# Designed miniproteins, single chains, part 8

Each design is a single chain, and the fold is of that chain. pLDDT is the mean over its residues in the fold that is shown.

## One batch from the design tools (miniprotein)

Design m259
Fold by ESMFold2-Fast:
Structure m259 (fold): chain A 86 residues (1-86)
Amino acid sequence: RQDTIDRAIDLFDQVIDMIQSNSPVDDILKLLGQGVSLAMSVVTNPDDQRNLIRYSRRASDSLRNNDRDSAIRYINRMRDIVLQYR
């Protein structure tokens, strides 16, 4: 649904804002998980689903390693995938 796509994108944008604001990693990961869950509900192409899972894992690893720039890059890649379903 368009509403679910818009919510997933909004959550990814909020996650990026939290990363830029140096919010606690656990809080960022919780919100990222919610965004990924919504994204997976609308993304129907198996290759896109595989890329979403891959980028979510890489974003989480980057956040745990305090690599904000890499985390933002992977979240933007996930955002781009979801936008294709709009």
Scores: mean pLDDT 87

Design m260
Fold by ESMFold2-Fast:
Structure m260 (fold): chain A 74 residues (1-74)
Amino acid sequence: SIEAARRAAERTPDEAARRGIMAAIALAESSGVEVEPEFAGNMARFLLGAEGYSEEEARRLAEEAKRLIEEEME
């Protein structure tokens, strides 16, 4: 859900992970599709890696972003 992803982004303290969630929302809105937790998590992981986070840190933060979206989806 786009709304669930938006709420999860508000709860995400890491700026790069938050931008990943926001990028997933922007792509979903432009494409007419919903934001799935896995999709947003993958976008967060991609952006974290692009910003020089280690593979381990990117995985941890992306998994946290995915979990927050799942929580917001009820």
Scores: mean pLDDT 81

Design m261
Fold by ESMFold2-Fast:
Structure m261 (fold): chain A 110 residues (1-110)
Amino acid sequence: MVTVTQTPASVTALEGSTVTLTFTTSEDVGTNVSWYKQKPGEAPVLLITNASTRIPGVPSRFSGSGSGTNFTLTITNLKPEDSAVYYGAAGKVGEPITFGQGTTLTVLKA
């Protein structure tokens, strides 16, 4: 099973700024990485699949990149509603999906 590392554990940023979250896998997973957003008490919402494919309806300010073992989620022009926990998840054929520990994003109004 793939081992994963997600950084940072938490980040605080100002409205209108940009943040980048990193997700690293112990094995080459190609592009089989997804990104999820979860608010407390809510189900996770899928944002990005296949490392860089946005789900229809997800704003263009969310972008995923990477292949192999290093992946990033970049959020530009941050809004207060982006305050949430973000999870990277890696898949490999024949194995369970492995979720990262999450990054807690807090967006502050300037």
Scores: mean pLDDT 86

Design m262
Fold by ESMFold2-Fast:
Structure m262 (fold): chain A 55 residues (1-55)
Amino acid sequence: TVYVATITLDVDGKKRALSGTGPTAEEALAAARARVAELASQQPVTVLDERITAL
């Protein structure tokens, strides 16, 4: 089973989506959050929504 976590965020007033995948929901979300954290270290980011889907 593969999980996809999608985080919707606001970057400088623009809506963006980042995703992460993993063999568990927890790992998929951690991967997506790691991408958000990397982006947030470079510019202001507001998290609007987090969603997890099992494939």
Scores: mean pLDDT 82

Design m263
Fold by ESMFold2-Fast:
Structure m263 (fold): chain A 59 residues (1-59)
Amino acid sequence: GLLEEARELRRRAEELRREAEELRKKAKNKKDLLEAEFLEGMAALLEGVAAWLEKKAAE
């Protein structure tokens, strides 16, 4: 259902944010930082979709 899908997306977003944090800690150059920013952006998109699904489930 919608809440189950939202939960899965939030779990994946959390994984991406953890990967981005580890990448930032190990960053040696601008490319590493850009990759971390990309993962953070993907996580934000998944969180947005999850929030939309949660709203629809409440209707």
Scores: mean pLDDT 88

Design m264
Fold by ESMFold2-Fast:
Structure m264 (fold): chain A 62 residues (1-62)
Amino acid sequence: MEENRKAIEEAIAEALEKGDKERAQAIAEALYDALKYAQEEDKDFIQAELDRLEAESGIVPG
């Protein structure tokens, strides 16, 4: 999968729903790294997901 947007959404939703901060943080770190490489459209999506992780669980990747 070149751009696993759906897989990322599912992984984040699972981590947030279960309150699994460790898993959510790992996802946030991966998203933060991907954000540096991402195209403009994907950047908006990734930033929105990072914002949700921060708002829901206080997780900040860096």
Scores: mean pLDDT 74

Design m265
Fold by ESMFold2-Fast:
Structure m265 (fold): chain A 90 residues (1-90)
Amino acid sequence: LAARLAAGLRATAEHIRALAAAGDREELLRAARQLREYGELALRRRLPPEVLAATAEALEVAAEAAREAGDEELAEELRRLAEELRRAAE
């Protein structure tokens, strides 16, 4: 299960990169917010380290994309959550 969840998160990161490349700002920000909710859940439920690490990587991608889309507040929230998940994965 954990390996499948981690793979899904890597796919989510690629999807967010694709949305950023396409300039689909509203879909990008929607995906980023959904990922934030998942990241908060993953941290709260103490999911396996490989899932926490994959979620942190996806959140880092989402933070960069949100910043480039002009949502600096969301970008900062996503970056901080990614840092918490990386610490929890150690």
Scores: mean pLDDT 86

Design m266
Fold by ESMFold2-Fast:
Structure m266 (fold): chain A 68 residues (1-68)
Amino acid sequence: SAEEKLKELLEELKKDPRFEARLEGNKTLLIKSKGSVEELIGLALRIIGDYPDLEVSVEGDTITVKAK
């Protein structure tokens, strides 16, 4: 399910010290960069490619990923 995909993504991001990730409820994942906007955009594009069933948006230093 899309919710399981969000949980899988959260666990992978916990291993990467460049990012802070948290679930907001069971359908939204928030990802904040500790580094550059370039790293944030690169991650967002990777998520779009790997999880086409998830909604991805970027604003400032934060990626928002939502289950459709």
Scores: mean pLDDT 81

Design m267
Fold by ESMFold2-Fast:
Structure m267 (fold): chain A 81 residues (1-81)
Amino acid sequence: AEELVEEAERYLEEGDFEKALEYAKEAIKAAEENPEKALEVLERVAEILARMLERTEDFEEQLEISVLLIQAAAAISALKS
């Protein structure tokens, strides 16, 4: 999960939003399989997705990022409850 977050951050910094999104999706999925690290991974992924949403002008990309942000926020809320 940590490696997936690092890859997502790297691709975000490079401006490769398609790859950053793919690694963010994989990180969310990996977090579901590892509850002990899930909160930290999900909070990092949510930050990455929020930065992507601020930078992208592509409508389809904005929708996909928004859906993933909602998914990550719901998972974070469940873990904190």
Scores: mean pLDDT 78

Design m268
Fold by ESMFold2-Fast:
Structure m268 (fold): chain A 116 residues (1-116)
Amino acid sequence: YAEEFIKKADEALSKGNKVEAARYYLEAGQSYYGKGDYDKAIEYFKRAIELAKDNPLLQAEAYLLLGRVYYKKNDYDKAIEYFKKAIELASQVPDAQRLIDYAKELLEEVEEKKKK
């Protein structure tokens, strides 16, 4: 339910809470992704990335989700670029190994698809 998440994100921004707003924009983007609205999903994931600049883990999560949308759009080059950015950012966080492993699995899958 993307509209509710957007409303919560806007409320968080009005209070100066960029990290909370970024989390709600990730939820909105995932809602649009689930509906097949990939362009809106990209818009909200990019918004989350901008708001999460001080939080490398949250920014890595946003890049991972952005890469998944481009993979669904068969834009393998952009999917690869964003998965690599997610790995780079997550590698700066000691407890981010699960995200790194998952991003590497997705990167390998996209690389195999690109060979065909």
Scores: mean pLDDT 87

Design m269
Fold by ESMFold2-Fast:
Structure m269 (fold): chain A 99 residues (1-99)
Amino acid sequence: DPAREYLDKAEEYLEKAREYLEKGNLEEAQRELIKAAAYLTVAQALLHRELSPEQQEQIYNDILLVLEETRKELTEEQLREIIERLEKSLEELRAELDA
């Protein structure tokens, strides 16, 4: 199930982002958070439409590029807030997938 695989990847990168945040490494936390957001976006798209593996990779790369190009340095509080919001979104998308 491609949607479940992308949700699992998003969870992995959210866990990495949280670990870096706890260590005070804000730059690496933000980098892992960007990857998590990109994976979560692909998972959300997959729940509403069929995507080929090429389309999945294209969406991931496009979102990753946009997020990296528009990257603003986030504070520790902003990173924590965004991680918590994406963790909630991940849980909601997992519930939708299992419905």
Scores: mean pLDDT 81

Design m270
Fold by ESMFold2-Fast:
Structure m270 (fold): chain A 73 residues (1-73)
Amino acid sequence: MEENQKKAEEYIELGKEYEKKGDLRRAAYYYMLAASYSSGEEKAEYLKRAAELFEKLGDTETAKKLRELAEEA
């Protein structure tokens, strides 16, 4: 359980770093990885962040799917 929390935090940091660099697609990918090591509210938050980035990239279909997954988390 602690190992999953550590991996989630590492992927969140990478997501923030790539978002700061303007690499929104890679940032979204890392937020999705963070979500895979998270549950409940945290998982939903990371999936919603990834969805926002895909929406900014014009990938509305992927954004919709990620938001649906967030509602199921």
Scores: mean pLDDT 82

Design m271
Fold by ESMFold2-Fast:
Structure m271 (fold): chain A 86 residues (1-86)
Amino acid sequence: MEITLTLKGLTPAEQTAYALTAIGLKLEGNDVTIKFEGDTLTITIKNASEDIIDGFKNLAETLKKEGADVTIKEEGDTLHITINRS
């Protein structure tokens, strides 16, 4: 399964924290792509393990409880998670 995580309305500190998490996953051997576009960070993980999928779902639920606008879409073998903190 592929995960595409889109984080919007991030501060520079938050962008750094999420980018470091994505770099950590890449160093562990995961196929990770990181893109920065203004205040938007997009992280794509190909062939994500169940643990990675559960981790990002839990992150989305936590941020939703903290007042973020969270959208989760499953389309074929791809899980799209969009989080907007604005």
Scores: mean pLDDT 81

Design m272
Fold by ESMFold2-Fast:
Structure m272 (fold): chain A 55 residues (1-55)
Amino acid sequence: PVDLVAAARLALELLKAGASREEVVATVARTFGLSRGAAAQIVDEVEGSERLVES
């Protein structure tokens, strides 16, 4: 959904700004009203997409 895309964009922006993974997860969870687990999943997906260059 749109909220997931917005959350992923915020996570990517914060990671690029040098925020720690824990800070990004906490900020995404608070901003979008998500559980910490859901926010961590979004952050993991963003990091995974940045690493995936083979396919």
Scores: mean pLDDT 74

Design m273
Fold by ESMFold2-Fast:
Structure m273 (fold): chain A 62 residues (1-62)
Amino acid sequence: SEEHLRKALEAARKGDHESALRHLAKAVAAGATPEQLRELAKELRKIGDDTLASAALVASRA
């Protein structure tokens, strides 16, 4: 869902990778679309979090 996607990005901006990954997982479980996950990956790359960006892209292909 949008709330979990937003919280994942906020956590990543603060350097809280564990919280960011947890919110990403919740967004996927709540039915986040491939488009939403690709958009999140783009934002994560802008802040330099390539690991979380890759996780979001993998989730977008499921």
Scores: mean pLDDT 83

Design m274
Fold by ESMFold2-Fast:
Structure m274 (fold): chain A 84 residues (1-84)
Amino acid sequence: MKPLGELDKDERLERIRKKMEELGVDPDVTEAMLKVLRLEYDKGIDNTSIEDIRKVAPGLDPREMAVRITSIELIMVGDEIDES
């Protein structure tokens, strides 16, 4: 499998979507998380503010969203290492 870091943004988002679906995450939460990830991929994590996250995922705590996204990304990296 291609390393996560070598995937384009659309391939990375699709892989994360599938992992969230496998984990039984609600579709609305999945879409909100994918919007935040797309924003981070476009601007870079260091340039993505809490206000930016609130604009794309209104109604969710930006800190909780960041923790959830980081957890999914760590799971995906772990899966990649185990499959290499």
Scores: mean pLDDT 69

Design m275
Fold by ESMFold2-Fast:
Structure m275 (fold): chain A 67 residues (1-67)
Amino acid sequence: AEEAIERARAAAEERRKAMERLKNAKNIKEIAEAIGEVLRAIGDIIEAALAARDDPEAYREIAELLS
């Protein structure tokens, strides 16, 4: 459970940075790269949540990172 929570928090931080990059993107390449990073980070959080779904407390904590 702890490993899943830690992975989810790391992915949430990557998502925040990627969203900031997307906001500041100035060309099509930067926009595409930032969108890709956001989507990958969201996927990582979802995978961590699914891995912890049998632990209600860990699942809830990880799911909150998607909000």
Scores: mean pLDDT 80

Design m276
Fold by ESMFold2-Fast:
Structure m276 (fold): chain A 73 residues (1-73)
Amino acid sequence: HMPLSDPIEIEVKEPNYKITVTGRDVYAVEIFDENGNLIARLGPGDSVIIKKKGKYYLRVAGSGSFEIKIEKL
């Protein structure tokens, strides 16, 4: 089995929010919309731009230190 974090809720208030994942011990960060549809899967150093406002949920698969950075573009 893979250790998963509790889901992290993110509210995207305007289009074009950039999400970046950093850390050596993260395997993947999965981003879901409010209906549970997978929007993106990010590895260490990856980023994605969220193009629509709404609620999103992040699940982290990993066991070490990592950082999730959220930036408005």
Scores: mean pLDDT 74

Design m277
Fold by ESMFold2-Fast:
Structure m277 (fold): chain A 61 residues (1-61)
Amino acid sequence: EGEELLKKAREAFEKGDYVSAVELATIAAVEGLREEALKLAAEALKAMGNEEAAAIAEKAL
């Protein structure tokens, strides 16, 4: 479950769909892949220019 969501989040990130990447990574974090998912979410937020939200995600690591 969480691993499949994280895989889809990475795919969305690589395609430039940062909104979907953040959404899918957030769900994957809740499913138990917290560290990997929060790292991906932070990278997607940085790519979108949302440095504040990215810093919050990194602090949660």
Scores: mean pLDDT 77

Design m278
Fold by ESMFold2-Fast:
Structure m278 (fold): chain A 65 residues (1-65)
Amino acid sequence: SALEEVNRLGRLLRENLDDLERAIELAEKALEKAKQLSDPVVRRVALHELTALLEELKRKKEELE
């Protein structure tokens, strides 16, 4: 299930927030899986939340330079 895969990647992401490169990779994979969600409301919410998180992680990485 795409939803189960998104949830799995979300858990791994939370466990790896101190590893920004790994967190970004996991967030990107979760975003790709979220595009496959069949429920349009769940998909829209997941895409919005994961996009916002990915942008935040990328900003944090840039700040650490």
Scores: mean pLDDT 80

Design m279
Fold by ESMFold2-Fast:
Structure m279 (fold): chain A 80 residues (1-80)
Amino acid sequence: MENLKEGLESLEKDVKALEEKAAATDDPAELQALLDGLDTGLQQLEQMEKHTEDPELLKRIEELKKRVEELKAEIEAKLA
């Protein structure tokens, strides 16, 4: 249980850092690297979701998944 909560807190911090990097760059190579990182994060969130029954953790996972999907859409729009 502690490992999952720590992993979620770490991933929330990583997503915030990716949001800041995405806002600061227009380089297609950097944007593509950010998309790859977000895909990895989304897979980790899906695994966390399968391994918890805590309603508060499930809500946090769902909110973070939404943030990742929105950030991916913003980066894809910059690449178009």
Scores: mean pLDDT 82

Design m280
Fold by ESMFold2-Fast:
Structure m280 (fold): chain A 79 residues (1-79)
Amino acid sequence: YRVIVEAEFESIEKAIGFAIQAIALGFEMGVSVKVEFEGNKVKLTADFPTLEQAKEFAKRLEELAKKIGAKKIEVRVEE
């Protein structure tokens, strides 16, 4: 299961902070997170063996983005 998260922030500093915490969460969950930056926009991709783990990662990143003050966040879970 693949999780794709796209988030937009008011500043590049907040986007970088989000990406760093997402990488740390991925490491905690035993997966590698691929990060792409487009100014203050971040695209994250991570692959999980189960749908439950993918949903947990997506939920935690949504909560994190809201805490940091994301202007926009989109989350997709693919098989």
Scores: mean pLDDT 83

Design m281
Fold by ESMFold2-Fast:
Structure m281 (fold): chain A 64 residues (1-64)
Amino acid sequence: SERELAILHASLTVLKAGLYFERELAKRARERGDEELAAEYEKRAEELEKEIKELEKEIEELEK
């Protein structure tokens, strides 16, 4: 349904924004020499990448 697809696309947008944010935080932590904090943000980014991939597959199946 159009409404279901709209909700999924909105969720995808939020997740992609979150991924960009976590990657930027990791970069800034590395620039400050905070390797432990950078690794934590990178781990969060990897989890978001996994969620994005799963959601993109769900959207693709529903658009058929």
Scores: mean pLDDT 86

Design m282
Fold by ESMFold2-Fast:
Structure m282 (fold): chain A 58 residues (1-58)
Amino acid sequence: GKAAARKSVEAAEKALEEGDAAAGLTGAHHARQVAEKVGDEESAKRAEELEKEARKRL
């Protein structure tokens, strides 16, 4: 559900804040898939932004 999407986004954000771009990318990709499946557009957009940020840091 939406709670799972939100937690996945938070985990990806934390990984990027801690400098782990690879974990951030994997987490953001997973978060986007979950958010898209449950229709959580806000979490999906946030996860997409995190994927782009992680790719720039790799």
Scores: mean pLDDT 81

Design m283
Fold by ESMFold2-Fast:
Structure m283 (fold): chain A 67 residues (1-67)
Amino acid sequence: SNHEQAQVIASRGVSEVQRALDAGDLERAERIIRETVERLRSLGRDDMARAVEELGRRWIEEARRRQ
């Protein structure tokens, strides 16, 4: 289903963002967020795209504040 496909994309994207942030690679984290958001929007899942974008933005801001 569209919901299941979107869930897989979001879950994988979030996990990859977490790995990039753990490695200190903010550029990669930002790229993964953008790609995940674009893929979710292409499926018509603006709700999930917004959630991923907001979560990712907060994580990036926190990581930058710690530098």
Scores: mean pLDDT 87

Design m284
Fold by ESMFold2-Fast:
Structure m284 (fold): chain A 74 residues (1-74)
Amino acid sequence: ATGVVTVPASDGEGAGAAGAAISAAVAAGTATGVEAEVSEDEVVFRATAPDEAQARAAADAGAAAAPSATAAVE
């Protein structure tokens, strides 16, 4: 399962905070890895997890760190 956190590209501080929170989730074992994709409009973090509950927990942690962020599970 994949947790997805989307941050507007204009919110560099929010992108940094969301990325740090997701990295902490990886370090804690909630997610197995994270990938970041940067575009003109947004920064998207994709956290890979063994199941949907862990993917959601990683995405929620990222979104909680940045008020501009949106969390989803794929």
Scores: mean pLDDT 82

Design m285
Fold by ESMFold2-Fast:
Structure m285 (fold): chain A 98 residues (1-98)
Amino acid sequence: MEKEIAEGVALIQVGLGRILAKKGDYEAAAEAYEAAVKLLEEAGVPAAYAQLQLGEALAKLGKLEEAKEAYEKALEDAKASPRHAHLIPEAEENLKKV
């Protein structure tokens, strides 16, 4: 289904973002995570993990307001799906830091 395709492509974008972040390229990492978030939002799938990773990349870039927004969205999406409940503590801790 469309959701499964969007989740698969988003997983590739998240993987790319993680590699870029490991290299210290947080700007390119944020772009990859934003692409994943857009795909998941358009498919109506909670983007908790992609939002959490986006917030971390934005915080590394000093974009604290944008990072806070991403963490708040990650927390909301994590609470909306039992599959993502394990992300709630991480999103809450990161939100306290920005």
Scores: mean pLDDT 81

Design m286
Fold by ESMFold2-Fast:
Structure m286 (fold): chain A 70 residues (1-70)
Amino acid sequence: SMDLKEVEETSRKAAIEAGKKAGLSEEQIKKVAESSVKAAQQMLDGGVPPEEAKKMGESAATQLSYQLAS
């Protein structure tokens, strides 16, 4: 549970930061956060270590924010 909570918190924080920097709306930031958390949770569920799952969530947040801002 602690690993999952940390991964979720890291992914949400990354989504908020990346989304704000990209100039996304609150709705878009919410979508980025949901997608980033889901991606990180899927990695963790698949046996990826929490440290790597956090990086995947951060990468997903950045990539999706960039895509939505483009």
Scores: mean pLDDT 82

Design m287
Fold by ESMFold2-Fast:
Structure m287 (fold): chain A 88 residues (1-88)
Amino acid sequence: SSLEEEEKAKKEEAEKIYKDVIEEANKQIQEELQRLLQQGASDREMAQAVLDIFQRMVEKLFENKEVAEKLGDFLNKLLEDMKKELAA
């Protein structure tokens, strides 16, 4: 049925977007942490860099309505928890 094909296509697109965005964020985190470690950065500076990359990742994921609907509350909570940890 056309409806089942459309639903499958939306799910496959959402899964691809999720995977691609997470893989890019992981690469950015690895590269930034290596750079910061070489520069003698503090734990707080490294944590802030990870938070900044995570925030950009969440913003990209929210561009897809399916991902935003399924993971939005979880991702927003995780981002807020990370911000609170850095503020403490």
Scores: mean pLDDT 79

Design m288
Fold by ESMFold2-Fast:
Structure m288 (fold): chain A 92 residues (1-92)
Amino acid sequence: SKEEHRLLLEAIGLILRAIGLIFEAELLLKTASPEQIPLLERAIELAEEAKRKAREALRYLDQGDLEKARELIREAEELLREADRLIREARA
């Protein structure tokens, strides 16, 4: 039960983080140079995929599949790390 609660909060946190990164990248796109555009578009794509995986993790948690939920949470975290890296690169 404690593990399920922890994974639930992690998945929700990843969804919120993905939304934040998408919002930041969309704002940056309004004034982006041609070189920055592909980095920001890729960051949005990765953050959207991370959001989908985190939502899917919530579905598996509801079914009691903690192992599948952990895998999806890990994949979402990796996607968000890359999205954040691309946004930082675009801002440099």
Scores: mean pLDDT 91

Design m289
Fold by ESMFold2-Fast:
Structure m289 (fold): chain A 83 residues (1-83)
Amino acid sequence: AFKLSENSIKALEAYIVLKEPHLSREQARELAEKWAKGEVPELTPKAVAYLIEASALLTFKHGVNINDIESLEEILKLLEEAL
């Protein structure tokens, strides 16, 4: 059974905002939530790649774990600074 943690969904949303700048903040959120629900299985490899990249950037550039970050805006700032 797939249940992504809320922090994983926030990290995916933040990374979509940075990697897909043509999408609005609302569209990025909708895409992250659709992936979490399994509604777009053809996008699962891209979502997994984005989660791996976001997790690696947070860990290796900032020394923080994705599960320790409280807000979407904090994740977004840290990922933007790492890119």
Scores: mean pLDDT 73

Design m290
Fold by ESMFold2-Fast:
Structure m290 (fold): chain A 118 residues (1-118)
Amino acid sequence: AVTLTESGGGTFPEGGSVRLSGKVSGVDFASYAVSWYRQAPGAPPELVAAISADGSETLIAPAFQGRFTISVDHAASTAYLDMKDLEKSDTAVYTFGLAPELLGERRFWGEGTPLTVV
């Protein structure tokens, strides 16, 4: 079975930093592009960041540029979203997904990790 598990959420101070992690098992992780999405209360999911399967191409949505970075560790089968200079508007549930193509239709999703900025 394919399993995607997010971790690293919780409650953090404004101006702080956090690393969110997405662990993958049961699939060839290196064959997939990774995307991180967020969903604020009452809002639709929105793209935060994406990275291609080979790591050659990264995209960060304009609202998060300069504060967030995306990376993957294929040996650890883990994707990361590093967030700095946290704002109260960063409060959301964060999920990662896997797709065969960068920004393509997602094949697998995690359950999400909630982040609250106070």
Scores: mean pLDDT 86

Design m291
Fold by ESMFold2-Fast:
Structure m291 (fold): chain A 89 residues (1-89)
Amino acid sequence: MIERTSPEEALAAVERAVENPDNTPLQVAAILHVAMSGDVEAAVRAAELLIESGTPGALHVARTIASYLRERGHEEIADELLKRIEEAG
């Protein structure tokens, strides 16, 4: 069976990414943990934390999470997040 990252691990990865906005490996790790969790609520919370950070790197990660949510069928949530990202950039 395919192992998935827990929502707790996904949120911890996002918190590390927010604390280290210029660290590209941590930004990529946050995206991967959120994607592997499969949890919509964790993905939305992750994107909100990244938007609140407001750095170019954090906003890039937030856009990737929003695109992931759209591809998984959560269009309305993804569109709302993308609008907030554009307002923050």
Scores: mean pLDDT 73

Design m292
Fold by ESMFold2-Fast:
Structure m292 (fold): chain A 61 residues (1-61)
Amino acid sequence: ADEILAQLERAVRDAPAILADGEAAYKANPDSLEALSRYIAGRIVAATVPPILEMFRERRR
């Protein structure tokens, strides 16, 4: 019943791909607000999800 842990681990695995896709889109069209928002969203996920996963693991230890 560690569904939350599994979801967080999946998000950590997917974050680099989301960030890379957003970065590539922004570099291809730097005037695109949509590409910029995708890049920012990827950076937020990459920065926030790993600390949250570690906090969850600490509470389960």
Scores: mean pLDDT 74

Design m293
Fold by ESMFold2-Fast:
Structure m293 (fold): chain A 79 residues (1-79)
Amino acid sequence: SAARKAEYLALLQEEKARLKAMYPSMDEEQRRIAERQLEFLAQLEAALKAMPPDASTAELIARLNAIVEEQRAREAAEG
C-alpha cells in the first residue's frame, strides 16, 4: 500500500540520517562499514520508489527480501 511504502521510505531516510550524523565521529574502519550500509539503504530506497503506488504490503516485503538476498550473494562472492 502507499501508506506502507511511505513508512518504509521514512525509516530508510531516518537510518540514512543517523549514519550520516555519526559519520564525523567514526574511525576509518567504521566509516567503510557506514559507507557500505548507506549504499545498501540507497539501493532499498531506489527499489521502493520504483514500485507502483498501489503495490501491496506483500509485494513491498518480497522486493525488500529480494534486495537483501542479492546483497548477501554479492558479499559471499566478494569474500
Scores: mean pLDDT 78

Design m294
Fold by ESMFold2-Fast:
Structure m294 (fold): chain A 93 residues (1-93)
Amino acid sequence: SKAEAKEFTEEVIKRLKELIERLKELLKKATSPEAKEVIEKAIKELEELIKELEKLLKDESLPAKEIILRSIGLLLRAIGLEIEVDLVLEKLD
């Protein structure tokens, strides 16, 4: 249903907000300029993904299937950002 699709999108938003908080804690512990830059960039990009997800919740014209598929796409982009941060931090060790 459309309500279930919106609930899924809200859970994706919650997961991205939790990822931002984890990245903010990593940023506090970061000692190198390169580590700080990659984490700050990831936080900014995740905040933009949350804005896109919030637009999906406000768009009453979208069918349930499209809300789900677009939310999955944005979630996969967020997971890709987390992997990129992890790979850069591993390389700096």
Scores: mean pLDDT 88

